# Designs tried in a protein design run: designed miniproteins, single chains. Part 13

Each design is a single chain, and the fold is of that chain. pLDDT is the mean over its residues in the fold that is shown.

## One batch from the design tools (miniprotein)

Design m424
Fold by ESMFold2-Fast:
Structure m424 (fold): chain A 81 residues (1-81)
Amino acid sequence: SVADTAGQLVVTITAVAASERDKQKVITVLESLGLELLESKSMRVVARGLFPASQLPLVEDAVAVIRRYSTETRLEITPAA
């Protein structure tokens, strides 16, 4: 229902990996979180998913791991509806 998305957030994670090996680690973390890969060009990866606000701590934990394997990491959170 529309109400089921009203409390959900669009999470977009952009990471620039430090190396090709680290890029694979970043992708593994993004995939384990259930994010859809939107872009994978050179060292840059963009992934997006839909999350309830209650799952933001899982997203934040994943971003902390990604930061260890990337020179730049950006987390963007917007309302889904």
Scores: mean pLDDT 82

Design m425
Fold by ESMFold2-Fast:
Structure m425 (fold): chain A 72 residues (1-72)
Amino acid sequence: AADKIIEELQKKADEYIKFFEELSKTGLRDIAEEARKKVEQLKEEAVKGSGLTAGKAMDEIDKIYEELLKLV
């Protein structure tokens, strides 16, 4: 169901945001803050149904998380 996917997206986004907040305490602060803002935006767009599907939003936030993991 779409509602369950939205809930999974919200939980995953919140976990990634916490990871980015930890990275913001390091030399990667600017990159981490940009990633956090982007993930927050994708989460909001998916929840509001503004044309972005929950699945696509989840793929995009996973991509952002994976890119930051490569930098640590």
Scores: mean pLDDT 79

Design m426
Fold by ESMFold2-Fast:
Structure m426 (fold): chain A 107 residues (1-107)
Amino acid sequence: SERERLRQVLIDASQLPSQADRRAALRAAGIDPRLLYAPEDVSKALLEKHPEFAKGLKDPTFELTVPAVLNGEAPSVDRPYLYVGVERTGPLPSLEEVLAFLARFRP
């Protein structure tokens, strides 16, 4: 149920019209937004490099891949959006490292 709660919070937050509102909703739910998505400028660069990502999503948001991770679905190398949101510098983190970040966020 906690994974389902987090998933629903992320989906609901991602549908809010501004990034400020989305970040406020995540913080209210006890989630640090910095752990879960790329900055807006990096997200734009990722979508430019991976236009198929945007085409695969009816309403593309920086958080749409996070529910997949929380459902136990591994993000593919073709969708590095979540990884960049977790790690802004250095090599691309593994799925295990991303999940460990999320687990440590909610002790």
Scores: mean pLDDT 48

Design m427
Fold by ESMFold2-Fast:
Structure m427 (fold): chain A 78 residues (1-78)
Amino acid sequence: SMEALREETERLGRAVREALADPSTPPEEKIALIREYLRASEELLRAWGKETGQEAEAEANIALLREQAEATIAAIRA
């Protein structure tokens, strides 16, 4: 359901934020959490786009989210 997708995305978003704030969290774990958050966010955005008829806007938001995730992962690896 859309509600379950929102709850999962919010949970993963909190996990990403906590991991990024914690210098003891390994880089690989931070990257894995970002990837899981991206996956959940893409599912939620596509479901939202289908429900609202805004599929093009959903795909544009997914593209921006992917770009932001890739930039964050690159920064973690630097």
Scores: mean pLDDT 88

Design m428
Fold by ESMFold2-Fast:
Structure m428 (fold): chain A 80 residues (1-80)
Amino acid sequence: LDELSREYLLALIDAGEAGDTAAGAEVALAAARAYEEAEGVALSEEEREAARAHGAALAALIAGLSEEERAALRARAESL
């Protein structure tokens, strides 16, 4: 899970740096699906849509950060 979490966080940061909220949404949805598989649970369509919305919002937030703040966030993700 730690390796998977690191990979998804880095992908989300990449989406944010690109200003691509749609890519952020897809990363969050992929992470939600990985969580379903790992925990043996099934998320509803509403829960999956909430994950997409959160991913898009996080990518938009990251897009608004400075280069130094993004570098710090990337370093934290890499340390997972």
Scores: mean pLDDT 80

Design m429
Fold by ESMFold2-Fast:
Structure m429 (fold): chain A 76 residues (1-76)
Amino acid sequence: MQKRVEELQERIRRLIAELRARSTLTPDEEQAAEAQVDLVATALKQADAAGYASKDEIIEQTEREIDELERLLAAL
């Protein structure tokens, strides 16, 4: 479990770095991507705070949110 959370944190950091490197984003696109990053960060924080029974479910949801963010950035 700890390795999985660390992998998700590293993926988020890379996505944030890619977002910051993109000079062609419109203000609306930048705001939408930042909102998705905040959503993922909040989900990961909730996963860390959750008890054993719900932690895996929140981690799986966080992985899906990260996958969607990666897809969104790839389309920009």
Scores: mean pLDDT 69

Design m430
Fold by ESMFold2-Fast:
Structure m430 (fold): chain A 66 residues (1-66)
Amino acid sequence: SSLFLLVQEAIKRTPGLTVPQGLLESVAAQLDDLNRLGVLPRDYPRLHLPEWQARLYDAVELLKLQ
C-alpha cells in the first residue's frame, strides 16, 4: 500500500528511528486503520503508543507536509 511505502520512507529519513523486527507491516496497517476510524494525529497521545511507534507516526505526518 502507499502508506506502507510512506512508513518505510519516514524510517529512511529519520536517523536513529528503528522499528522492531517483523512489526513494520503491522504498524503500517495499524496506522491505516486509525486513519480510517477517524483518529487524527492530535489523538495519538491518548493511545499511549510505545515511544518508537509514536516517533514513527510523527515522522510519517512530517513527510505528508512536504
Scores: mean pLDDT 78

Design m431
Fold by ESMFold2-Fast:
Formats: structure tokens, C-alpha cells, sequence
Structure m431 (fold): chain A 121 residues (1-121)
């Protein structure tokens, strides 16, 4: 929806702001996960994939500053990703494969497990 697309833009602004506090980034990540859930309920898979892409970007940016937040976000993404149709799941797998080289070993291991789970569906 137009409302969710506007919300995604606001979240993107916060997550890409280098001056944003850890608390603001955590709140924005929580809002992003809620938006992803709403996009899936609306079967707006393009918006869901855009939200997932931004989530992966945020994980890459903040994994060293807050590794628990990065791991938690990947766990939530795993549950939402199972709700995607096959074509959208393949696009998410491509996003994950692209970011893995940029991830710390612990976060990369969780991303690789997610790829394996999605490929088994």
C-alpha cells in the first residue's frame, strides 16, 4: 500500500543515518519487521522483498555494533521468508548470497542456514 511504501521510506532514512542512535536503529528495525509482516499479509511481495533487502543492508551495516540485533533480525526474516511464493524466495536467496561475503562468521552462518531452509521448501 501507499502507506506502507511511505513507512518504508521513513525507516530507510533512519537506518541509513550514520548519526542515528543504537536505540533509534533498533526501533526502526522493529518497525521494518512489522512492515515486512504487513506486506506479506497483503500479498505485496515486491514491498516485502524491498523491506527484506533493507533489513539485510542494516544487518551488514550494524552487525559489529550489535551482533545480537543482527542475529535476531535474521531469525525473524527466516519465519517471514517461508511465507513468500517460490519466485520471491529465489530473489531473497539471491539477496542473501550477495551479502554473505560482507557478514561476520557468526552472522554468515545464520544466513547460510536460512538459504538452506528456503531451498528445501
Amino acid sequence: SKELEERLREIEEILRDPSASLEEKREALGELLALLSQALKQKNYELALRAAGLLLEAIVRYQEEDPLMALGALERLTEYAKQLPEESRQRLIEYLERVIPKLSPEVAEQAEKLIEELKRL
Scores: mean pLDDT 85

Design m432
Fold by ESMFold2-Fast:
Structure m432 (fold): chain A 86 residues (1-86)
Amino acid sequence: SKEKIEEILRELDEMEAEAEAAGDLELARLLRELKALIESGKLKERAEEINRLLVEMGRLAYEAGRLDLVERLDEIAKTLSELIKS
């Protein structure tokens, strides 16, 4: 759904700003990369790459002690998985 995609893109923008403000620059870079992949409209074709980015970002967020970001990334991953399967 377009509405769910727009919601995810807004959440990613907020997370990127928070990561940059906290100095988590690598996480911020990966969040920008994920946003670009979603904006491409090729969710099904890019499913494996999207999943790889989500796993890597989850590890970086956990290593940074950002459990709030880990939870938000998990919810994004679940929503994207549902959209890809639809």
Scores: mean pLDDT 86

Design m433
Fold by ESMFold2-Fast:
Structure m433 (fold): chain A 55 residues (1-55)
Amino acid sequence: AVAELRARLAELAKKTQATLQKLIEEGSDQSKLNAVRKEANDEVLRLQAEQDAAL
C-alpha cells in the first residue's frame, strides 16, 4: 500500500542521511559518498518496482 511504501522510503532516507553524515565526519572521500547515494537511489527504485509488481 502507499502508506507502507511511504514509511519504507522515509526509513531508507533517514538511514541514508545517518550513514552519509557518519562518513563525512570520518573524512571519507566523495567516491564513497557517491556510492552510498547510488545504492540508496537503486533501493528506492527497487522498492517502487516491487510495490508496483505486487499490485
Scores: mean pLDDT 78

Design m434
Fold by ESMFold2-Fast:
Structure m434 (fold): chain A 76 residues (1-76)
Amino acid sequence: SIEELIRRGEELVASLSEEERRRIEEAFREAVEAVARGELSLEEALERYREAVLAATPEELREAMRELLEAEREVL
């Protein structure tokens, strides 16, 4: 369910450091701005954002984050 995806996302984010969360927030902002400027399509921006989220995620949590992002892609 979407609720379960949100809960898992919240748990993963809570496991991240302040610095890692900041990088993810910056990646999201950059993706939104690139779409607004017409530099990227929504699909391209989302894919770039997902790659940035994985890169900011510690290795120990990367598999869980990848699974979450794949589940979100299926629902959206």
Scores: mean pLDDT 76

Design m435
Fold by ESMFold2-Fast:
Structure m435 (fold): chain A 64 residues (1-64)
Amino acid sequence: SAEEARRGAEGALAAAEEAIRTGSGGLAHVAYWGAQESLKLDPESEVAKEALRRAEEAMRATGA
């Protein structure tokens, strides 16, 4: 559903930001997969696109 996709995207974005703050590569990977799943459910979601961008930044920052 759209609500589930939005909630997933918001969760992925929060996880990406937390991964950057804590230096957690594992959390960066979780954020990346969550953002991709949200985009598959709603490819027009701006939140999901932002979550994916932030997750990629988190992976680079943490060396994941």
Scores: mean pLDDT 82

Design m436
Fold by ESMFold2-Fast:
Structure m436 (fold): chain A 57 residues (1-57)
Amino acid sequence: SENKKKGKEIIERDIPISLRDMVNGIIKSMERQGKPIDEEEIERILKLIEKAEEEAK
């Protein structure tokens, strides 16, 4: 196991992270890699995530 990886996991566990923030991070990574992004599909995914978050409340 890697000590640096464990530190990152502890930080992630300690702070509340929203699903929306995670999705935005993934989108930015895709943009940096130059992958084709379908804006309508992204919007659809975000709506599904928002529904899931409401159900989880």
Scores: mean pLDDT 60

Design m437
Fold by ESMFold2-Fast:
Structure m437 (fold): chain A 60 residues (1-60)
Amino acid sequence: SAAAEENVRLGAAGAAIAALLAQGVARDDIVDRVSATYGLSRATVEALLRLVEQARADPD
């Protein structure tokens, strides 16, 4: 289903964001690369980036 495809894409994008942050890539460059690679809006990538940054700042 389209929802399942979107969930897989969002998961892959989140993993890519985490890897790029670990490499020290700048926030704006991450947004540009991930939005282009996964066909996501910049707003969606920004939201994912905030979630990943929050998780990395205070990992349980």
Scores: mean pLDDT 79

Design m438
Fold by ESMFold2-Fast:
Structure m438 (fold): chain A 75 residues (1-75)
Amino acid sequence: MVTDEDVEELFEENKERIIEEAKKAGVPESQLDKVLEAFRAILRQLAADRPDMTKEEMLEEARKRLKVVLKHYAS
């Protein structure tokens, strides 16, 4: 089962990639913090609601949900 520590590990391992993806999608620097906050919140919500998910499943679901966030903040 995925723990809160696993959530923070996934966030830290992927945050640079998420920032790069957001910049490439046209998200302004002023909104990058909001994208990272959304990513962490999605991971925490998935860990709480679906504790039987693997790290890989959680990351893929979080990235899928985050694509909507990237479109919202893209210029």
Scores: mean pLDDT 79

Design m439
Fold by ESMFold2-Fast:
Structure m439 (fold): chain A 86 residues (1-86)
Amino acid sequence: HMMEEVEKAIEEEIEKLAKSNGESKEEYEKEKEEMKKALEEGRKETIKEIDAILEKRKAGEAVTMSVDESDLEAMKKQKEADAELA
């Protein structure tokens, strides 16, 4: 949800700037594609970090973060749901 809204807002801003600068439709579409890739990469990185923390806790290693495992799993599910809705 949040990531999809951010992606849409960025796409709208790029479109607005492209129109004001007289950029071609092809250049505008390329910038949108690059922005979508950046957002997808950020989402994957967040999921990866959550997985690493959960694996360390499962292995019995100490984690300095004061967040519950259930909160981390909920955050991961939220990021995955945002990806599915996009």
Scores: mean pLDDT 65

Design m440
Fold by ESMFold2-Fast:
Structure m440 (fold): chain A 63 residues (1-63)
Amino acid sequence: NEEYREKVKEELERVKATGSPEIARAADAAIAALESPSMTKEEIEELKRQFDRAVAELEAARA
């Protein structure tokens, strides 16, 4: 669980550094959510799915 949180956080930090301002804001929100110690593994997985979907939506709307 802790290792999974670390991997997701690293991925979000990387995307934040490379992404657009909108993607960076989405990454910031996800990172803030990961700071919650009560977050379960299932909640982390859901957060990742929502983030991936949000990024895909932003990419589709990019032009």
Scores: mean pLDDT 76

Design m441
Fold by ESMFold2-Fast:
Structure m441 (fold): chain A 65 residues (1-65)
Amino acid sequence: TVIPLTPKQKRFLGMQTGLDGADIEAVELDEETGEASAILKDGSRVKLPMTAAEARAAVAAADAL
């Protein structure tokens, strides 16, 4: 599942992962493997040091900010 991110979600996810939030376009969640990856604006993919469930929770938490 690919989740396109709002500017607030990009900034929050950047802080959680150490990535530059401005370069993050979307998050790809693989529920079968439990892995999460960031899709960057240049089309590259970076594996995140978090589970798909953790990435979903982080994106949802950004909506509360």
Scores: mean pLDDT 74

Design m442
Fold by ESMFold2-Fast:
Structure m442 (fold): chain A 68 residues (1-68)
Amino acid sequence: SARIERAAALINKALTDSYVSREDYTELRRLLADASEAEVEAIVALVPEEHRAQARTLIATLRALNGR
């Protein structure tokens, strides 16, 4: 799914780049707000293994922010 691949790309960018735009975070939050738990697991599976723990933490943080 292009949506899952886009979310994974944004997460990988956030974990590997020193700069992530506000627009990138807004897009990622929207992708995660509509994501099922199965889709979240699919997103994490597309992130390099060494970044998966950090990816899960980032997803949990952004999902908490989406509840506001």
Scores: mean pLDDT 81

Design m443
Fold by ESMFold2-Fast:
Structure m443 (fold): chain A 85 residues (1-85)
Amino acid sequence: KLKEEVRKLLAEIVDIVREELGYIPEEIAELIKEIVIALNNDDYDKALKILDELLKELRKLLSGEALKRAEELLEEAKKLLEAAK
């Protein structure tokens, strides 16, 4: 259930990136893939670290309302993973 909720939040972030840029940068796609692998392995500490790298990359690519929405979704994902530790 937790993994499904985090994956939904990641999918919404991907949709924001696609809407703003018209494509998904390879760096974003790879980070999302690594987070999903960490989640499947129950490695929540690793997932949290990669979420921080994802935020750093999103801040380079997005601005304004799109960045704010992406940051809110990412913070929700972090809160879910921290509560599971």
Scores: mean pLDDT 86

Design m444
Fold by ESMFold2-Fast:
Structure m444 (fold): chain A 81 residues (1-81)
Amino acid sequence: SPELEALRERLKDHPQYEKIEEYAKFYGLDELGVLAALVHFHLSGTVIEDENELMVFLGVIKAIVDADPEAVRAELLRLTR
């Protein structure tokens, strides 16, 4: 959606944007999962210092998105309002 695309573009300012995107895609997250990961790291202020920490977190996000992608999409859209 245009709103989620705009949100993703704004998140490019995150210091670890490229690293999060690369790893999420490598581990099979779709665009919704990538965006959810970027939003989480932005809101939590968490600095990813270890690839194992990133992988564990991406696995949790993937499980949440796979379980209910429409609920994840709705929550991301709420953050744009």
Scores: mean pLDDT 80

Design m445
Fold by ESMFold2-Fast:
Structure m445 (fold): chain A 85 residues (1-85)
Amino acid sequence: SLLDQLQTLLARLQDLIARFLALVADRAPVAEVQAVLDQIKAVAAQLKALLQQWSAQTGRPEEGARLIADLDATLAALEAQVAAL
């Protein structure tokens, strides 16, 4: 189901963010941190597409837009962390 797909991608996103933060804390090579960020961006793109579909089907366009904006803000923060390395 759509909800199961959202739950699976959200769990994957959370796992990747945890890995990203661990690599940054361990001062891993920038290339390795960037590779995980690229995976985060790919999962986030899939999650955004499903959130758009979910908001359309449930009649919650404002809530869907807010969740997508929150996700974009999270991605921007992670990109800024890599740029500072």
Scores: mean pLDDT 89

Design m446
Fold by ESMFold2-Fast:
Structure m446 (fold): chain A 77 residues (1-77)
Amino acid sequence: AEEKGKEAGESGAGLAIGSASKKPATEEDGKGTAEAVKAAAEVNPETAIGGALVGAELVEPVAPVVAKGLRAGAEAG
């Protein structure tokens, strides 16, 4: 049961970590994340903005550039 919740959390964080497995997260990764959050906010702004802010806090110690992108996307939505 916890593994299924972990895989759902890994779908959002696993793509960022999966990309980072070959190279460290860059400013381009943060920019792409901000654009993805902005696009999601056009469909469901409250869920996208809230999820991006929570995701930024969780990801910041591992990928601060991605966390910055998540916050920038939330501000733009």
Scores: mean pLDDT 61

Design m447
Fold by ESMFold2-Fast:
Structure m447 (fold): chain A 68 residues (1-68)
Amino acid sequence: SKPLSKEEIEKILKELFKKLKELKKKKDNEGMLEVADETTLYLAENTGAEDRPLIVEIYEKILEEEKK
C-alpha cells in the first residue's frame, strides 16, 4: 500500500491533538489513552522505518505550536 504523505501525517497528528484537548476538557483520561494508542498503531501500520524521522519532526513542530 502507498505510504502516508507528510501532509497526511501532519493532518492525522493535528486531529489527534484536537481530540486530546476535547477529552482533557471532559476529564476523560481513558478516552485520551485510547485515541493516542489508536493513532500510534495506525501510523505504525501505515508508515515505514524511513518515515519515522519525518513523523518525529512533525510531532515536535505541533507540540511546540501547542505550547504557545
Scores: mean pLDDT 74

Design m448
Fold by ESMFold2-Fast:
Structure m448 (fold): chain A 92 residues (1-92)
Amino acid sequence: SAREKFREFLREMGEKELETRKKVEELEKEGKYEEAIKVLEEYKEWVERKGEELAKELREAGDYELAEMVEKLRERLLEEIDKKIEELKKKI
């Protein structure tokens, strides 16, 4: 069940990242940088919440190694999102 939850999380994250990337790219092409930042901020909140929820569930189940992997993935994604937000802010 823990491995299934982790795989489901990876799938959902991948789908959300791709959808967010497409929306941000379209908004950038239109010069709508403030709207693109808002889309990234909403994705950031989703990543933070879902990553924390899954890591907590895995720790409560005793799956500390998987919980650590989820936290590291969450941290990397948040760093990438923040970097993109700062890049877009420089264009406003």
Scores: mean pLDDT 87

Design m449
Fold by ESMFold2-Fast:
Structure m449 (fold): chain A 65 residues (1-65)
Amino acid sequence: SAAKRQALEDLIARSAEALAARGIDAAAVRETLLSHLDELLTQPLEVALERVGQLAVRVYLEQTR
């Protein structure tokens, strides 16, 4: 649904902004998370939102070695 897509895109944008505040490239985070958007849209909203959070944490950990 459009509402589901909007919720996921909003969370992806906020996650990218939060990581940018910690010195991570916001555009790179957004690109990585959006590359999973089609997969996320096939999942229940609750699962998809949790998955965005997990992917954002993974990006952060990979960049802060």
Scores: mean pLDDT 83

Design m450
Fold by ESMFold2-Fast:
Structure m450 (fold): chain A 85 residues (1-85)
Amino acid sequence: MSPDVKRLLEELPKEAKEKVLAPFELKDAPLEERLEMVEEGIKLLEETLELLKKAGVPQEKLDEIEKILEEAKKEAEKQRERDLA
């Protein structure tokens, strides 16, 4: 792998988790807007995951990113359910 790809892989799980979940911590944004931001983050992360698979990244790192995606999707679903309840 190129040095840039290796560095991104080491930082990506932390940055991805922070970026995807950060909208749920916003106080002033409406729930609908926060959910839209999370959905955009999930889409970008899924696209990144596909690029990393093509780049030959170790499965261990791919699994870390997939876990972040699953957590983000579950959190978005919980927020939608709470808005209805």
Scores: mean pLDDT 67

Design m451
Fold by ESMFold2-Fast:
Order: C-alpha cells, then sequence, then structure tokens
Structure m451 (fold): chain A 87 residues (1-87)
C-alpha cells in the first residue's frame, strides 16, 4: 500500500522508529515486493546501528528493485557491509 509506505516514511523522518516499523510491516504484508519499503527499512536499521538487519533489508530491496532504486540499494548494501566490518 502506497499510503502505508508514505506513513512509514513520515514516521521515520520524524524519528518515530517504532511507528515507522509498524507502517512498513503493514505495507509489506499487503505488497511484499515493494522494493521502496525494503529500502526504507534498510536505511532505518542502519540509522539504529543494526547493520546485519540493514544488510538483509538492502539485499531484498536490490533483488526486487529496478533502475535507480536498485542502484541505490546496492550502494547502500556495500556501505553497510563496510560499516559492519569496522564495528
Amino acid sequence: SKELYEQGLKSYQEGRYGESFKYFNKSLSLDPNNSQTWLALGQMSFDLGNYQLSIQYYQQAAALGTGDLKAQAQANLDATQQALEQS
């Protein structure tokens, strides 16, 4: 659902991570192939220092995404793997 994704993104941008996870999870329950939602979950998990979880979400975003979104997910995946190696 586009609306659930947008509510999740708004909550994320406002630092309300718990609400953001709830909205993104509801979005994925309706559309598990929504690469934008996987990308957002990856970014949020990275911000929280959960690098291993972030890697899993970015892998899904890259696998399901196309064009610019896929390229962004792949770049974020590489950066997160590097961050994990330094932690």
Scores: mean pLDDT 87

Design m452
Fold by ESMFold2-Fast:
Structure m452 (fold): chain A 85 residues (1-85)
Amino acid sequence: MEEARKEILQLIVEGTKKITVGTLLSERTNSPLAQPLIQEGQAILEEARRLAREKGVVLSDEEIQEAIERGRELGIQEALEWGLK
């Protein structure tokens, strides 16, 4: 059960990270890579929601918000590595 919770939280982090990178690319560069990254991130977040429901994992609003904030932070760092200074 703890492994399932950790997996779902990690998916929220990864999905939010991809959306953050795609959003920054869209806002700063009009890159054609932006939309695919946003769509991939959204698909990952939908998968996280599905897994939580299927496995009966109840996440608190605090756990979800912390995962979103972590994903956003990682996305900003990745965007900087893409040369978005």
Scores: mean pLDDT 82

Design m453
Fold by ESMFold2-Fast:
Structure m453 (fold): chain A 70 residues (1-70)
Amino acid sequence: STEEILQDFEKELEEALKNKASVAELVGLRIRWVGDLTEAMLYEGLSDEEYEEANERGRKIWKEYEKKWE
């Protein structure tokens, strides 16, 4: 589900920060999240509205964590 994808993404980012992961590892997590949402849109029947909302929420999460990485 969209909620699980977003919650897993945020948890993975939090753990990566705690473990001092590299910028490359963080970028990898973002790429994975985008892929998971795109697959849900294409194969699990997400509406355009649901995809747009999920994409915006994930982008906001990413922006918050990106700022902490400088």
Scores: mean pLDDT 78

Design m454
Fold by ESMFold2-Fast:
Structure m454 (fold): chain A 80 residues (1-80)
Amino acid sequence: MLVEDMEPEELKEALRSRIPDLPEEVQEIVQKFLEGKMKGEEAKKELEKLLPSLKGGEDLNAERVIEYIEQLIRLEKEKK
């Protein structure tokens, strides 16, 4: 399923399902975002800062998480 076609609840579920397979630093940011303790734009920026330090496919997992967060930000901006 394309990220752009996913509903907010599907995106949040996809994020939650990926948390156990993410590095601890990425997990903390994603958890704070899902709990509403960090805004999507802030979470995205912090994750993008971590990308250059990730290796062995962890960078690809972090990029996918960023895509889900970006889509959630877009959907939030489209709501009245």
Scores: mean pLDDT 75

Design m455
Fold by ESMFold2-Fast:
Structure m455 (fold): chain A 94 residues (1-94)
Amino acid sequence: MLEELTEKLLAILKKYASKITPEILTTLRNLAEGLINNDQDLINQSASKLYQENPELLEEISKVAEWAGEQGVSLSEFGKALKEAIEKFEKEQS
């Protein structure tokens, strides 16, 4: 499950690679951190910022989160998968 979830998230990041600025990448890291730590303020701020900068990216991530929830994945586990996807994405962009 975690590997499949990470692969789905990585595919989304790669799809939107040309639109992912360093600022959006920082926002995605903040969103993942907020999810891992159950930091509602950080989650809300990061999601709001992502919605303003790239609403399609947020929509696709949200759909994966909904699917993951249906499979019994916690928000913390989802945040860990998102963090791993971001790390893999950064490594491939270097």
Scores: mean pLDDT 85

Design m456
Fold by ESMFold2-Fast:
Structure m456 (fold): chain A 68 residues (1-68)
Amino acid sequence: REEANRAALRAMVDRHAKAAGFTPEEVAIARALIDAGRGDEVSAIFREYLANGDRQAAVARLRALHAA
C-alpha cells in the first residue's frame, strides 16, 4: 500500500523532474522526502509545477520541506 504509493511517486518524480531539467540534487531531495513519508507534500508540489511550470517555486518548496 504505502510502499506501492511511494514507488509510484518516486517513478513520477524521476520521469517528470528529469524531463523538466531538475538537477540530480533536487531529484534526490524529492526522493528523500518521499522516503521520509512526505510523499503527499512532494506530490502536491509536482502537481502545482505541472499546472504552472514554475520550476523555481517547486524547488524552493522542496528545499523548505527538506530543511524542516
Scores: mean pLDDT 76

Design m457
Fold by ESMFold2-Fast:
Structure m457 (fold): chain A 83 residues (1-83)
Amino acid sequence: STGTVLYLSQPGEKREFDFVKDTPAGKVVNYKGKLYIVTESPPTAPPESRILLMPIEDESIKNVFKKNKKPIVLPGFRPVELP
């Protein structure tokens, strides 16, 4: 099934944020049972957003990463809550 993009924040962890140093940039992560690519938040993202998770929708790619890729942990990241 198709996933939606997710904006994630780090509430209460860091005031200064470095995308390259603080995230697995460009890597595949398993977030709550779904596979995503970690990308930098675009300028149009909510201001609290630190990263954007792009869903992987290709079934053959999903199957490879479920078997052969060590899951990457995103500690302290939570979905952005919009006002």
Scores: mean pLDDT 63

Design m458
Fold by ESMFold2-Fast:
Structure m458 (fold): chain A 76 residues (1-76)
Amino acid sequence: METIEADSIDEAVEKLKQVIDEKGIARVEIYVNGKKVGFITPAGVYSEDPEIKEAFEPLAKEARPGPVYLKLIINP
């Protein structure tokens, strides 16, 4: 499983967009300060946190199906 680390939500969005553009995604699990807060698939973004959902919804709409399963770790 690939891991991406970011110091902010904006940096996480930028880094994830690069992976989507290069490889496509199967599933991205989102962690903030060590806690799982949601996940992304090509079908959409799923989170109980509206800030996470709003930040990643545009990327989910552009997400192409691909082989990548990854953890996105955000420590703001």
Scores: mean pLDDT 79

Design m459
Fold by ESMFold2-Fast:
Structure m459 (fold): chain A 62 residues (1-62)
Amino acid sequence: MDSIKEMIDEIVRHLGRLGVPQEELDELRKQILEEIEKTNGDEDKVMTIMSRLVEELAGRLA
């Protein structure tokens, strides 16, 4: 779990540098953590969920 949390923190920091508002970053982090709980720690599903949520945010910024 620590490596997954570090990965989430890095993604959130990267998106923050791109100008994503803190409220959106907090919501993204919450959604990723909730989805991880549902996947029972399946790393492949976690990666798929993170990619999807990041792409959705990128689409809103474009």
Scores: mean pLDDT 74

